# Designed miniproteins, single chains, part 89

Each design is a single chain, and the fold is of that chain. pLDDT is the mean over its residues in the fold that is shown.

## One batch from the design tools (miniprotein)

Design m3089
Fold by ESMFold2-Fast:
Structure m3089 (fold): chain A 90 residues (1-90)
Amino acid sequence: SLADRLLEAIRKLAEQLLKSTDPETVLNLARAIRAAADALINLYKKDPSYKPVLQEAIELLRKVVEQLKDKYPEAASILEETIKRLEEAL
């Protein structure tokens, strides 16, 4: 589904983010993840069957934040806001 493809895009962006050593790249990847998550929320609003995909995105992003928060707190903050948006949509 389109929701599964968005989740896969979020996974790939998260992998790139965790491998990056450039703060600007890390911020831009966090913003890209937020945009993909917002698209996923819009799909969920039209079709509640995508609830498990939003839950998987939340779990993935929580793990990313835990790895990121000490080294890149600004990017971690963007992802924490993204998690909150996903949780509030449910």
Scores: mean pLDDT 90

Design m3090
Fold by ESMFold2-Fast:
Structure m3090 (fold): chain A 98 residues (1-98)
Amino acid sequence: MTPEEKAEREIDAAVDRHIAEMRRLREQGKLTREEFARLVARLVSEILDILDKYELTPEQIDRIGDRVKARVEQALTPEEAAAVKAAIDGVRDYYLRR
């Protein structure tokens, strides 16, 4: 398994956990703006930790980011998906400037 494949699997697991929690809280009427922002911040932190663990090229990070954004669009509401995609783009921009 390549470093890219390992990173993508760990990122996919983090994304899936956060999507599941967002959906659960939304169904319970508990997904407030504060709770949503907290979950997005936690997801960003987990993705940064995973990327720091693997020596990925800019092209590899872009491919993972594009695939994650596509999954988020299918899994969340348009407003939620837009916020998470913006956070993913922020992670990419931050990491690639290192």
Scores: mean pLDDT 84

Design m3091
Fold by ESMFold2-Fast:
Structure m3091 (fold): chain A 78 residues (1-78)
Amino acid sequence: SVEEAQRMVERAEELKKKAIELAKTDPLNADIYVGLLYILAGVSKVTAENSTDPEVRQAHEEAARKIKELADEAEKAI
């Protein structure tokens, strides 16, 4: 759903914040959080591809793009 796409982006923003917070004290867990961000982006992309509702498809395509951007930013920050 569109609401699920929005929730995925919100979760991704939390994961990025956690990755950056952990980078100095716990780099292994920081790497795990970055990995989870890439997984979340992939899940949203697959959801978009499998969506028959164009509004839901667009929401998940936008979420996938934004989550990947958050993942790339987190990876560069840690």
Scores: mean pLDDT 85

Design m3092
Fold by ESMFold2-Fast:
Structure m3092 (fold): chain A 80 residues (1-80)
Amino acid sequence: GDKVLKEVEALKNEALSQFETASLKEIEDLLEQWMKQVSDLYEQAEKQGKLTEEQKKKLQELVLELLDKAEEIKEKIKKE
């Protein structure tokens, strides 16, 4: 479980860094790739019974934080 949280957090930080220099289309593509990676990691960990309820909540928080930040950056790009 802990490895999944650390991997998702690392992927989130990498995506956020890439968003800073990305176009609107690139942000959408990066977000889609990130969501697929997180979904795959979650599915594997859940099938193995490795996720606690607390870890599931932390994963949900990480997903929401990235989605919110992506929308903020996209809105700034659209206003240019």
Scores: mean pLDDT 78

Design m3093
Fold by ESMFold2-Fast:
Structure m3093 (fold): chain A 68 residues (1-68)
Amino acid sequence: TLEERIKRAEALLERGKELGNEVAVSYAQEALEHLKEAKRYADAGDFQLANEHIEKGKEYMRKAEEAL
């Protein structure tokens, strides 16, 4: 679910901070912002914009994971 993706992005952000990995932190923050925007658009009924932000969030999550 979108909430599970948000929790995973938050966990990646925490892990990046624990490791002092600023690149991972930056990508995880971008992922989290896109996933929060996706939730906002989904709650408003704009599923096209919600899906676009989910895909951007997924891309930044991949980059954060690669940086760890």
Scores: mean pLDDT 88

Design m3094
Fold by ESMFold2-Fast:
Structure m3094 (fold): chain A 84 residues (1-84)
Amino acid sequence: SKAALEQALAILDKALDEILKAYKEGDFERAREILRAALAEVEAIDPALGAELRALAAQMEAAGLSPLEIMANLRAYVLGRLLE
């Protein structure tokens, strides 16, 4: 739903800011934890959307993208769906 996409965007926006702070501190393990927590939070709100974002994240991890790159791409994806 549009409401679930709006809530997901807010979660991913906050997570992206937190990942950027973790990277600034050199805490790359914390960045991974933030990514996992954000995906779990989306899944708690909308299980279908959460599963979709998890599948996209897994594809990006397999392609060698960092947690920061994955989060930025997931945010762009959700924003794109809201603008449709």
Scores: mean pLDDT 89

Design m3095
Fold by ESMFold2-Fast:
Structure m3095 (fold): chain A 65 residues (1-65)
Amino acid sequence: PSPREWSEREIARYLGEVLRSVGVDEYADAVAAARDYAELLRILGRMPVADLQRFLDSLPLPAPP
């Protein structure tokens, strides 16, 4: 769990794990394999709105200190 700047590939892998954790396995594998942000956005654009909403709701948002 290492902070610092993540590469596009590391972000894609992390997002793939989040998608898998919410049961969107079909898109999780594709997202985890994305080479760059353009491919990542293309894959996310194919997701059903309900699955995309669950994914976004699962992303960590900064809490106030």
Scores: mean pLDDT 69

Design m3096
Fold by ESMFold2-Fast:
Structure m3096 (fold): chain A 60 residues (1-60)
Amino acid sequence: EKIYILTITVENKETGAKETYEFIASESKGFIPELKEKREGEGDISTESSVVTKKLEVKE
């Protein structure tokens, strides 16, 4: 069975603050959103000053 791990990282370029979200899906059970929120640094994440990076990993 394949496991899909989607990691989304949002970084604010002005403050250096980061938020990371992980979503796990399996082939048989579909998408199972387990939101793990990791925030580093202080200050607000602004959509105008933020860069979004997406990474998909597949494990068998």
Scores: mean pLDDT 63

Design m3097
Fold by ESMFold2-Fast:
Structure m3097 (fold): chain A 70 residues (1-70)
Amino acid sequence: SVNAALEELGKALAKIIDEKGSATVEEVEEVLANVDVPEEIKEAILAAAREKGSLTADEFNRLLTRLALE
């Protein structure tokens, strides 16, 4: 399910962010390649990472909250 895929995505990104403080665009792309989330969600997450060049825990949590409301 999309929810299970989003949980796997969240765990993988949280691990990188907890260890390094942020995930790079390349790390985000690699995580997304290994999870079965819809392409529109992958593009939204990639766009957020590319906008700043990296994705922090706060930015990722805000993005997930926004996606959950849509």
Scores: mean pLDDT 76

Design m3098
Fold by ESMFold2-Fast:
Structure m3098 (fold): chain A 68 residues (1-68)
Amino acid sequence: SEELFEEIKRLMEEAIEAAKAGDLERMEKLWNEILRLYIEFSSVASPEQLEKAKKLLEETGKELRKIL
């Protein structure tokens, strides 16, 4: 579960980089992968881990919308 959280964080950073580069196809693929891993993570995460991931996901989504 800790490994899944770190993977989600890494993919979020890559999605932001892709958005800044104007690579919308890569950004969309990364965002979809983040959502899939988040669903998987939600089945194994502690409530504290899940809350932290939700906040990060929301913040990343807002940042992506501002770039796009």
Scores: mean pLDDT 83

Design m3099
Fold by ESMFold2-Fast:
Structure m3099 (fold): chain A 78 residues (1-78)
Amino acid sequence: AREELKKALPEIEEELATTSNPDRRLALEYVLKEIEEGVDAERELKKEILLKAGFPEEEAERLAELPAEEQYELVEKK
């Protein structure tokens, strides 16, 4: 939910400030945009964003179902 996404905001901002990996930066920027818009985007939109960031379809679909905090952790593993 929005509260969970906002909870992940400082971690996302910290990673954006420190990472130089373009794929991770792209994925984190999209998650940040979701928080700013209040999570109005459909699961399909989140999935497409993750696919463009280089995640395989199965992982992108799974990540799109998760709150931002968990999405951030999975992006970090790369």
Scores: mean pLDDT 62

Design m3100
Fold by ESMFold2-Fast:
Structure m3100 (fold): chain A 67 residues (1-67)
Amino acid sequence: MVLLVAKVKDPEKAKEIAEKLGAEILGVSDDGIIAAEFEDKEKAEKTIEALKKEGLLVDYKLLELPE
């Protein structure tokens, strides 16, 4: 499993994109931080790429969780 923590310009739109790409949303903060969990790194990377293309991504961190 992979945890994505991302700072985004539009948290609601970023959440929608992540959910459509198979993310489980763990939390959204008022300051634009989204925490999302993915089954694998490939899905997390596809989500990062989608957020970059939409111009929503400010910063991010990927954490690989032990299986």
Scores: mean pLDDT 81

Design m3101
Fold by ESMFold2-Fast:
Structure m3101 (fold): chain A 74 residues (1-74)
Amino acid sequence: RRLDIYVLRLTGSDGKTQYLAVAVDAADSLGTDIVASVSSSEPVLTLELAGRRLVVDGSGLEENEVRLVGTLEV
């Protein structure tokens, strides 16, 4: 199954930066289901997915920016 991995930078209501990494099912022709996610105040995140640990680097993201990090077959 093909999963697309994204990272995004958000600002919370307290003005603090948050990073979110998500894995979504790219093979869903009708929509996108989130299969795994992790959030952190740090730009480098570790996403646990299908028994694997993936390091996701959100460094250099602008405010409210979304980045496709990669695609994974599981």
Scores: mean pLDDT 76

Design m3102
Fold by ESMFold2-Fast:
Structure m3102 (fold): chain A 94 residues (1-94)
Amino acid sequence: SHQKAIELAQELGEKAKQKILNKEKVELEVDDIVVEETPEDAIETLAKELPEAEEYLKKNGLMVEYTINNKTKKGEVIAKAILFGAIGQVEREK
């Protein structure tokens, strides 16, 4: 369901945020329901924007150690978006 997808994505983002705050490696796997509920055009937009966001985070020393366990390209894109969002939230809350 759409509601369940939102809840799972928010839970994953919060877990990532806690790992970042604790200086621990972030392990990410987006549930298939989140992938199914995310519009394809949104995933394509994220795929184009994520490389620039990643370079920004690396340049500013904000990148963290992570692994993404999603087997599909769409899952990887969503996982990276959640991770980079969590990094941004941690930085804004300093």
Scores: mean pLDDT 84

Design m3103
Fold by ESMFold2-Fast:
Structure m3103 (fold): chain A 79 residues (1-79)
Amino acid sequence: SSEALDAIFAAEAPQYTADARALIDEVEKILKGNPSKEELQYASNLVVAAMLLASLAGDQETLERARKVGEELDKKIKE
């Protein structure tokens, strides 16, 4: 039943990894500046997307990177 989805996810894993890394790079760029509340919200959405893509790709290194960046972002939002 899920075999077709499993095959698609396996075939697209390298692209999911690349996309997740690009999203986290963008969040890191935003965090290095002086981000507005709107930019912090945008960055938060990018972190969620990156975590989903890294999880689908099985990329634990990128998933952990996304979590750490997400924690830093959360601290700035809650300040």
Scores: mean pLDDT 83

Design m3104
Fold by ESMFold2-Fast:
Structure m3104 (fold): chain A 96 residues (1-96)
Amino acid sequence: MITQPLSPAEEAEVRARAEELRRRIEEVEKLIEEAEKAGASKEKIEKLVLRLVAARLHVVAALATGDPAEARADLEAAERLIKEVEEEAKKLIEEA
């Protein structure tokens, strides 16, 4: 079967979700900064930063793909990484 390109409505939905995830990434970056200021180890901070970079790359991939299934998968991957980094950053703040 021929894969149909994203409809304008589907593109708008992907874009809206990507923008929401971008805002959450910015919030999580602030949590990482708080964890670093609280005395969290440099190695743990570096791992959180690298996972957050991976989340950003998934958001970019979702916006670049013409396939709705690939876009959804990339947005879901980004959301999982954001949640994992947020939880770990909060734990580091509590333990520091």
Scores: mean pLDDT 82

Design m3105
Fold by ESMFold2-Fast:
Structure m3105 (fold): chain A 72 residues (1-72)
Amino acid sequence: SAAAREALERQIRELLRGLARQMVQALLEEGLSPEEAERRTAERVREMLRDSGLEEWSPFAEEAAREAAEEL
């Protein structure tokens, strides 16, 4: 159903936001720039999604990485 799809999308976005925030924070603490931390996080999350057969959600990886870099 459409409602089930929306709920799934919302859960995936929340999970990716949490993961991206942790990754960006760690990379910033290692001395990377916000731009480099965003890029590496987006690449890593996209790889994880592909490995899990969830490549359709790859745009959410870029969104999550950008938001995390802007907030931290």
Scores: mean pLDDT 83

Design m3106
Fold by ESMFold2-Fast:
Order: C-alpha cells, then structure tokens, then sequence
Structure m3106 (fold): chain A 70 residues (1-70)
C-alpha cells in the first residue's frame, strides 16, 4: 500500500540520519506490516511502538510523528 511505502521511506531516512539502525528499521517495518499491531498503533499512538525491541518512549514519539497512518 502507499502508506507502507511512505513509512519505509521515513524509516530509511531515520537510518541515514543515525536515529535508528538497519536492524531496528526491519523490526519497525515488520511491526507496521502486522495488521493487529498497526491497529494498536492507530488506536493507542506512540506508546504502541515501545513494544518494538530497541524503541524507548522518546524514540517512539519521534517515529510516530513522522509515520503515515491510514
């Protein structure tokens, strides 16, 4: 979907800026491709991203602000 493609671009940008690792990018892509986790993210906001290993509260807020959610 267009949303998934846009979010992959956002996460690639965060790797290039040194904000996240390539490994964390792959974990975040897997999270966003899971319909149940995506729904939790849409309903509960940035806090849902803290369930991804390596994502703390501050990083979750930063990522969430840049994501495209349908």
Amino acid sequence: SVTVDQNKIVLDYLVKEGVISEELKEKLIAFLEDPEKLKELQENGAEALTKVEGVGEELAKKIYALLHLD
Scores: mean pLDDT 79

Design m3107
Fold by ESMFold2-Fast:
Structure m3107 (fold): chain A 105 residues (1-105)
Amino acid sequence: SLEKLREGIKKLEEAGADPEVIEAIRKLLEMAEKGASPEEIIEEAKREGWITEDAAQALLAVLEGRLELAEEHVRRFEAAHPDDENLKLIVQALGVIIAIILERE
């Protein structure tokens, strides 16, 4: 639920997670709460530079049910950014937000 994600964000902030990452996730969550589509949220995250093109394409491919294409983009993402914990955290938060939106539609 979005409420559980809010609690998770608070725990990450209390644990000393990067404030820029916390702000990015909160902004994306606020968009979801205002009724933005998964596609609009992914596009905003890409536009702000919070996720890479490969990460955005992987999320979009999952939404379209194109799992083979999603796996290809995930493989490229992991190869390019193996140690980017901030990027991984934002992508994980986006996956949770999108899953919650899809459960309601």
Scores: mean pLDDT 77

Design m3108
Fold by ESMFold2-Fast:
Structure m3108 (fold): chain A 79 residues (1-79)
Amino acid sequence: GHEHKRQEEIVKKLLEEAKAGTPINDILSRALKEDLSPDYLYKIADAIRKMGTPDHLQAAAAVELVAAVKATIRRQEKK
């Protein structure tokens, strides 16, 4: 409930800041400092990738890697 809404609001704010021209490194730093679930990290990565510059593609790949690592760790803990 509460944590889901918190993460959703963080994602919305980061995406709005990215659309407003906030440097991608600042968006990345904030996204990675937050304890976001893999699903929210994938949403951020997908939105960044759609911006289409080489820097945005590299940033999206970095966020996707962090999401994949977190998903793998959580999957192992559920065994």
Scores: mean pLDDT 77

Design m3109
Fold by ESMFold2-Fast:
Structure m3109 (fold): chain A 92 residues (1-92)
Amino acid sequence: RERLEALLRRARAVLERARAATTEEEARAALEEAERLAFELADLFSDDVEVVARCIALLLNAVGLLLDGKSLKEAAIEICEGLIELIEELLK
């Protein structure tokens, strides 16, 4: 629970940084951190196929956004919002 609450705080902080990003470099940094958070959550729940599958789906959704011509910023926001929702669900 403590590790999950720490991931939630980190995801919220990355979301705020992604929303505030005005350069491609800032957006890329937020996206890379969002990806790391998704992998950390998947690793923490490595025995829970549903949680791991949902983390994979968040990453694939971000790839889909980039292929559709959306920005790195939009991809980072999408991963962070999905991670926050998933973590909040897991804390209930």
Scores: mean pLDDT 85

Design m3110
Fold by ESMFold2-Fast:
Structure m3110 (fold): chain A 83 residues (1-83)
Amino acid sequence: SNEEILEEARKLAKEADELIRKKVAQADSAGDVRLSLTLLVTQIAINGLLLVIERMAENNADIKLMEEELEAMKGLKEYVEEL
């Protein structure tokens, strides 16, 4: 359902925020400004996709379209995990 996809997206965004916060702290301690900025930009992108999914759910959008946006969020989280 739209509600299930929205709940999964919210959980993913929260997990990504926690991971990014930890990695930003590590990057800052190492003086790695480029990594810190990359992590913060990726966090903005993930949160932007969550906003899109929330608006899709409010408008009863097609489930497949919401799943495609959720897959994009998953890809960005995987990207952060590899950084």
Scores: mean pLDDT 91

Design m3111
Fold by ESMFold2-Fast:
Structure m3111 (fold): chain A 70 residues (1-70)
Amino acid sequence: SLTPEQQALADEASRLIEEAGVLAEKNGDTEALQRIAELHRRFMEAVENQDLDGLREVLAEIRKLLEELK
C-alpha cells in the first residue's frame, strides 16, 4: 500500500497526465501523446514498486510537458 505522501504524489501525477492527454488530443500533438503514454507507463511502475523518487520524477516530467503544451 502507498504511504499518504506517495498517494498524494500519485493522485497529482494522475490528474496532470489526464489534463495533458486532453490538451495534446485537442492540439493533435501525436508526439506529446506518445510522451504521455510513456509517462503513464512509468507512473504505473512507480505506483506498483512504491517508488517515491519515481513518482516525483514522473510528476516533474508531466509538469514540464504541460508547460510545453500551453
Scores: mean pLDDT 86

Design m3112
Fold by ESMFold2-Fast:
Structure m3112 (fold): chain A 81 residues (1-81)
Amino acid sequence: MEKLKEVFDELAKKLQEAIEKYPGLSEEERIRLANEFNERVLKALDEIPLDTEEGVEKLIEAMKKITDEFIQRLEELAKKR
């Protein structure tokens, strides 16, 4: 759990920095991105067993991927402005 918290804190900071970089996104785009992010996080939590060290590592990898994809989508939407 401690390792997960540290990783999640790092990812949260990375997300915050990305959001601050693109403050001009529309409310509709922000809601859509938030829903897509939440859906992927919930799916990862449902599919990955957290009772094993392997499961914890797999969740960390999934969260990093979800975060990177979210940031890429922010950049794509910013380009369309």
Scores: mean pLDDT 73

Design m3113
Fold by ESMFold2-Fast:
Structure m3113 (fold): chain A 85 residues (1-85)
Amino acid sequence: SSEREAEFRKMLILLKLIAAETDLWVVETAKNLSAEEKEHMRAVARRLIDDARRQLAELTAQGALTPEEVEKLRARIAENEAMLA
């Protein structure tokens, strides 16, 4: 159903943001990563954040999320983008 599809897609956005946050945390805390390895992990996190942003826009356009859910996901994406900068 479209309701179950929306819930599944919301879960995928959250999992992508968790994965991006984990990669960015590793970049911040790891002492023995090269600059190249850190740049690669930031690039992976950037792709996850960009994909999450695209999927959020699609779900928002479909009316599949409440305004409160949209605001929470936008805030989390913005926080991840700030960590990436």
Scores: mean pLDDT 87

Design m3114
Fold by ESMFold2-Fast:
Structure m3114 (fold): chain A 67 residues (1-67)
Amino acid sequence: TAEERRRRGEEARKRNEEVLSEIADKLNEIGDKIDKGLKIGKELRKKTGLPGLEAFLEGLKKAGVDT
């Protein structure tokens, strides 16, 4: 029926909006961890003399990306 088709479309739209919102939240969380890891890596590079890539990876580990 027309009512069933309308309901199905509305439910699909709501599901898509909810999924996109969850994905956005997860991406923001990952982005925050990467930014934090970069900042930690920069400080480690200054204090320990580690190469840039190695300092960045250590920073990501300390930010919880590897754990």
Scores: mean pLDDT 74

Design m3115
Fold by ESMFold2-Fast:
Structure m3115 (fold): chain A 83 residues (1-83)
Amino acid sequence: SAQAAYDQGRRYAAQGDYDTAITHYNQSIDILRQRGDPSDWPNLSDSYGNLGDVYRQQGDMDSSRRWQIQEGVIMLQWGVSRV
């Protein structure tokens, strides 16, 4: 599931295994994007934010910045849809 992939990403990031964490976060993102359900936007936002944090910890600031932008875009869309 998307949640299981997200949880694995968190676990590997905590261990400093950033490459494995990135793989699991991308798996979570792919599942959520494949569904295309706006109710998944908060979970997509969390995965984007954590992926950005992992790239920052690896020193890949360009990738970190790209994922932080995606996080912001999804959160804005979710905020509009809930009102």
Scores: mean pLDDT 79

Design m3116
Fold by ESMFold2-Fast:
Structure m3116 (fold): chain A 97 residues (1-97)
Amino acid sequence: SLKEILEELLEIAKEVLEVAKELGNKELVKKAEEIIKKIEDLLKSGKITKEDVRKLARDIRKLAMDLLKAAEDKKTILRLIGLILRVIGLELDLELS
């Protein structure tokens, strides 16, 4: 369901926030916090559209890709690749539903 996809995107967004904090990138931390707030607000509203979920998935993927460009250690790079792949999987599930 749209709610289940959005709940999984919230978990991914929180992990992206942790990576942004670890890398010390204040701008990307702020972007992650803004995305998390948007997801939490949508979940509380109970009014979720496919377009809302699609936009949030895209924004999380773009943010993780920006962090990937800044990452230097292999562990962080692999973690970010894993998060990006999880978002892509949810974007595919969204279009097949």
Scores: mean pLDDT 90

Design m3117
Fold by ESMFold2-Fast:
Structure m3117 (fold): chain A 70 residues (1-70)
Amino acid sequence: EKLKKEAEKIKKELEELSRQGTRAVLDGDFDTLASLQAQVKELRKRAEELIKKAKEEGNDDIVKYLESML
């Protein structure tokens, strides 16, 4: 359950950052875009760590779910 909750949290945060990034590009707000890209990089790192843990536990569903978001 914990890995699934963490995976869902990462997905929601990535989706939100993606929406904000699209808006920042349209508005020409490149300072905000740079900040959002740094946050995406951090979330991708967390997703990779979670994928590693899921593989160690044999939870292929969580691995596939997280890999589909990267």
Scores: mean pLDDT 80

Design m3118
Fold by ESMFold2-Fast:
Structure m3118 (fold): chain A 104 residues (1-104)
Amino acid sequence: MVPAPPVEDPSEPVLELRTEPVSREELEKLEKEAEEKIKKARELIEKATDPEHKRRAEELLRGAEAALRGARANLDDPVVAAQALQVAIYLAEQAIKEAQKGIQ
């Protein structure tokens, strides 16, 4: 597009210019969220007595842990890292839900 729209970000001139789709701050927040959800999922899985929900939650937790590890391995690519963190969070949330259903 040749019109060259406002390059000064007049709405937010005090904010830094982000060239990345995901900032380092955002990646750190996503990583912390993933870690906390994984911890909660693990605790709930240990408390789950229903074998079906427990197994499903364990599979989801394993996926979340793998995604978190992948994100940490790809910190040099913030887009890939962010995507892996989002997957880790999603799978951990599903693991939490399955584990909770296995408790009562």
Scores: mean pLDDT 74

Design m3119
Fold by ESMFold2-Fast:
Structure m3119 (fold): chain A 94 residues (1-94)
Amino acid sequence: SAAEQVAHLEQLIADIERTAELIDELKERGDLESIRAILEQLQRLRPQVEAYLEQLLQSDSPEVREAARRLGEAFERLLQHAEEAVRELEEAAA
């Protein structure tokens, strides 16, 4: 149902927010290897997320389409955040 889809998308957004907080903690500790591992996992997951979002954006439910847009934005922000954290730690180590 649309309500079940929205609930799953909200859970995924919450998981993304927790992962972003973890990246910030790892960055403060200088744990470049762990952030790289997370980035690699996110990069591998990206095609699956994009395919899922394409399906959800075809939904007749405005609530599902809105949650899908927010999920897409949250995922892209997380990916960019991880990339920036890797870059900054690599630059600091040079």
Scores: mean pLDDT 89

Design m3120
Fold by ESMFold2-Fast:
Structure m3120 (fold): chain A 58 residues (1-58)
Amino acid sequence: KAEEGRKEYEKLVKSIAPVDEETQKEVDEEVRARGISNPAAREAARLGLLISKTKEKK
């Protein structure tokens, strides 16, 4: 499945910009609540939220 490739990509991004596991859960819940059907849009939303959280901590 394409999800396998996305999982590897997400792992790599996580290594580059480490954030709390709790923050990642919050981002996942937010993306799920939005009901985004497009995988690309879903990943974009996740990355955007993670970047926003990282900037706040910075």
Scores: mean pLDDT 66

Design m3121
Fold by ESMFold2-Fast:
Structure m3121 (fold): chain A 62 residues (1-62)
Amino acid sequence: MLSPEELKQLLVEWTNYGLSQGVPEDQLGQLVADQLARLQAGEMSPEEARELFLEQARRLGE
């Protein structure tokens, strides 16, 4: 599990990336929350969660 500090860093990083890709704020918030929840539940590694988020953000922003 990530520390609270690492989670805050990921939240900022992913939110900024999603905004740069043009993801709508409502969809971006849900996407970030979903991926962080899966990461916290141990359903995926931090690397897998990041890769999946970046791919989904690109698709939603297009």
Scores: mean pLDDT 77

Design m3122
Fold by ESMFold2-Fast:
Structure m3122 (fold): chain A 78 residues (1-78)
Amino acid sequence: MIEEAAEKFKKEAEKELIAAGVPEEAAKKAAEILAEAYKEASKVLGGRSPDDPSAPPEAQAKAREILGKAQEEAAKIV
């Protein structure tokens, strides 16, 4: 399920940011932005993971664009 995958992604991202020394509130906010982008990217891929190598190249490119923009927004917070 996309929502479950996004929640797992969010928790891992938050954990990694905290381990890197990012304050808890900033890590949580950044992980939330990244998780929402993960959901949107997964919808473009027809419910697949953005990292699924079997996904069509065009869908992968669009998913990477969505994630890239989210990474830029998250970087402004952390």
Scores: mean pLDDT 75

Design m3123
Fold by ESMFold2-Fast:
Structure m3123 (fold): chain A 107 residues (1-107)
Amino acid sequence: EELEREIRRIAEEAAEQIGELGLKAGSSQSSVDAGKQLILEEARRAIEAGRASPEEALREADELDALAKQGEELAKQSKDPLEKEAYQILAEYHKKVAELLREWAEA
């Protein structure tokens, strides 16, 4: 399925980018792995919402858009360049998944 494949691809890209930033910031490998797993778990929930119904896909998209706005705000407030970049990557990831879910729900 195109939706599931695209969401997984976007989540994997975001997880790798966040992981690389975490290592640069001095995070342990186990902390980085845990962070990657959280991103992948979030993507799994988005895929489940898309599979459940158009209504649930739209609800999940609204929640992800709210997370994206929060991430953009945190990025603006961040003084650490690595933290700022991490929030920007997460916000972009949340926006892309939300957009895919909305397109799916309208199909």
Scores: mean pLDDT 85

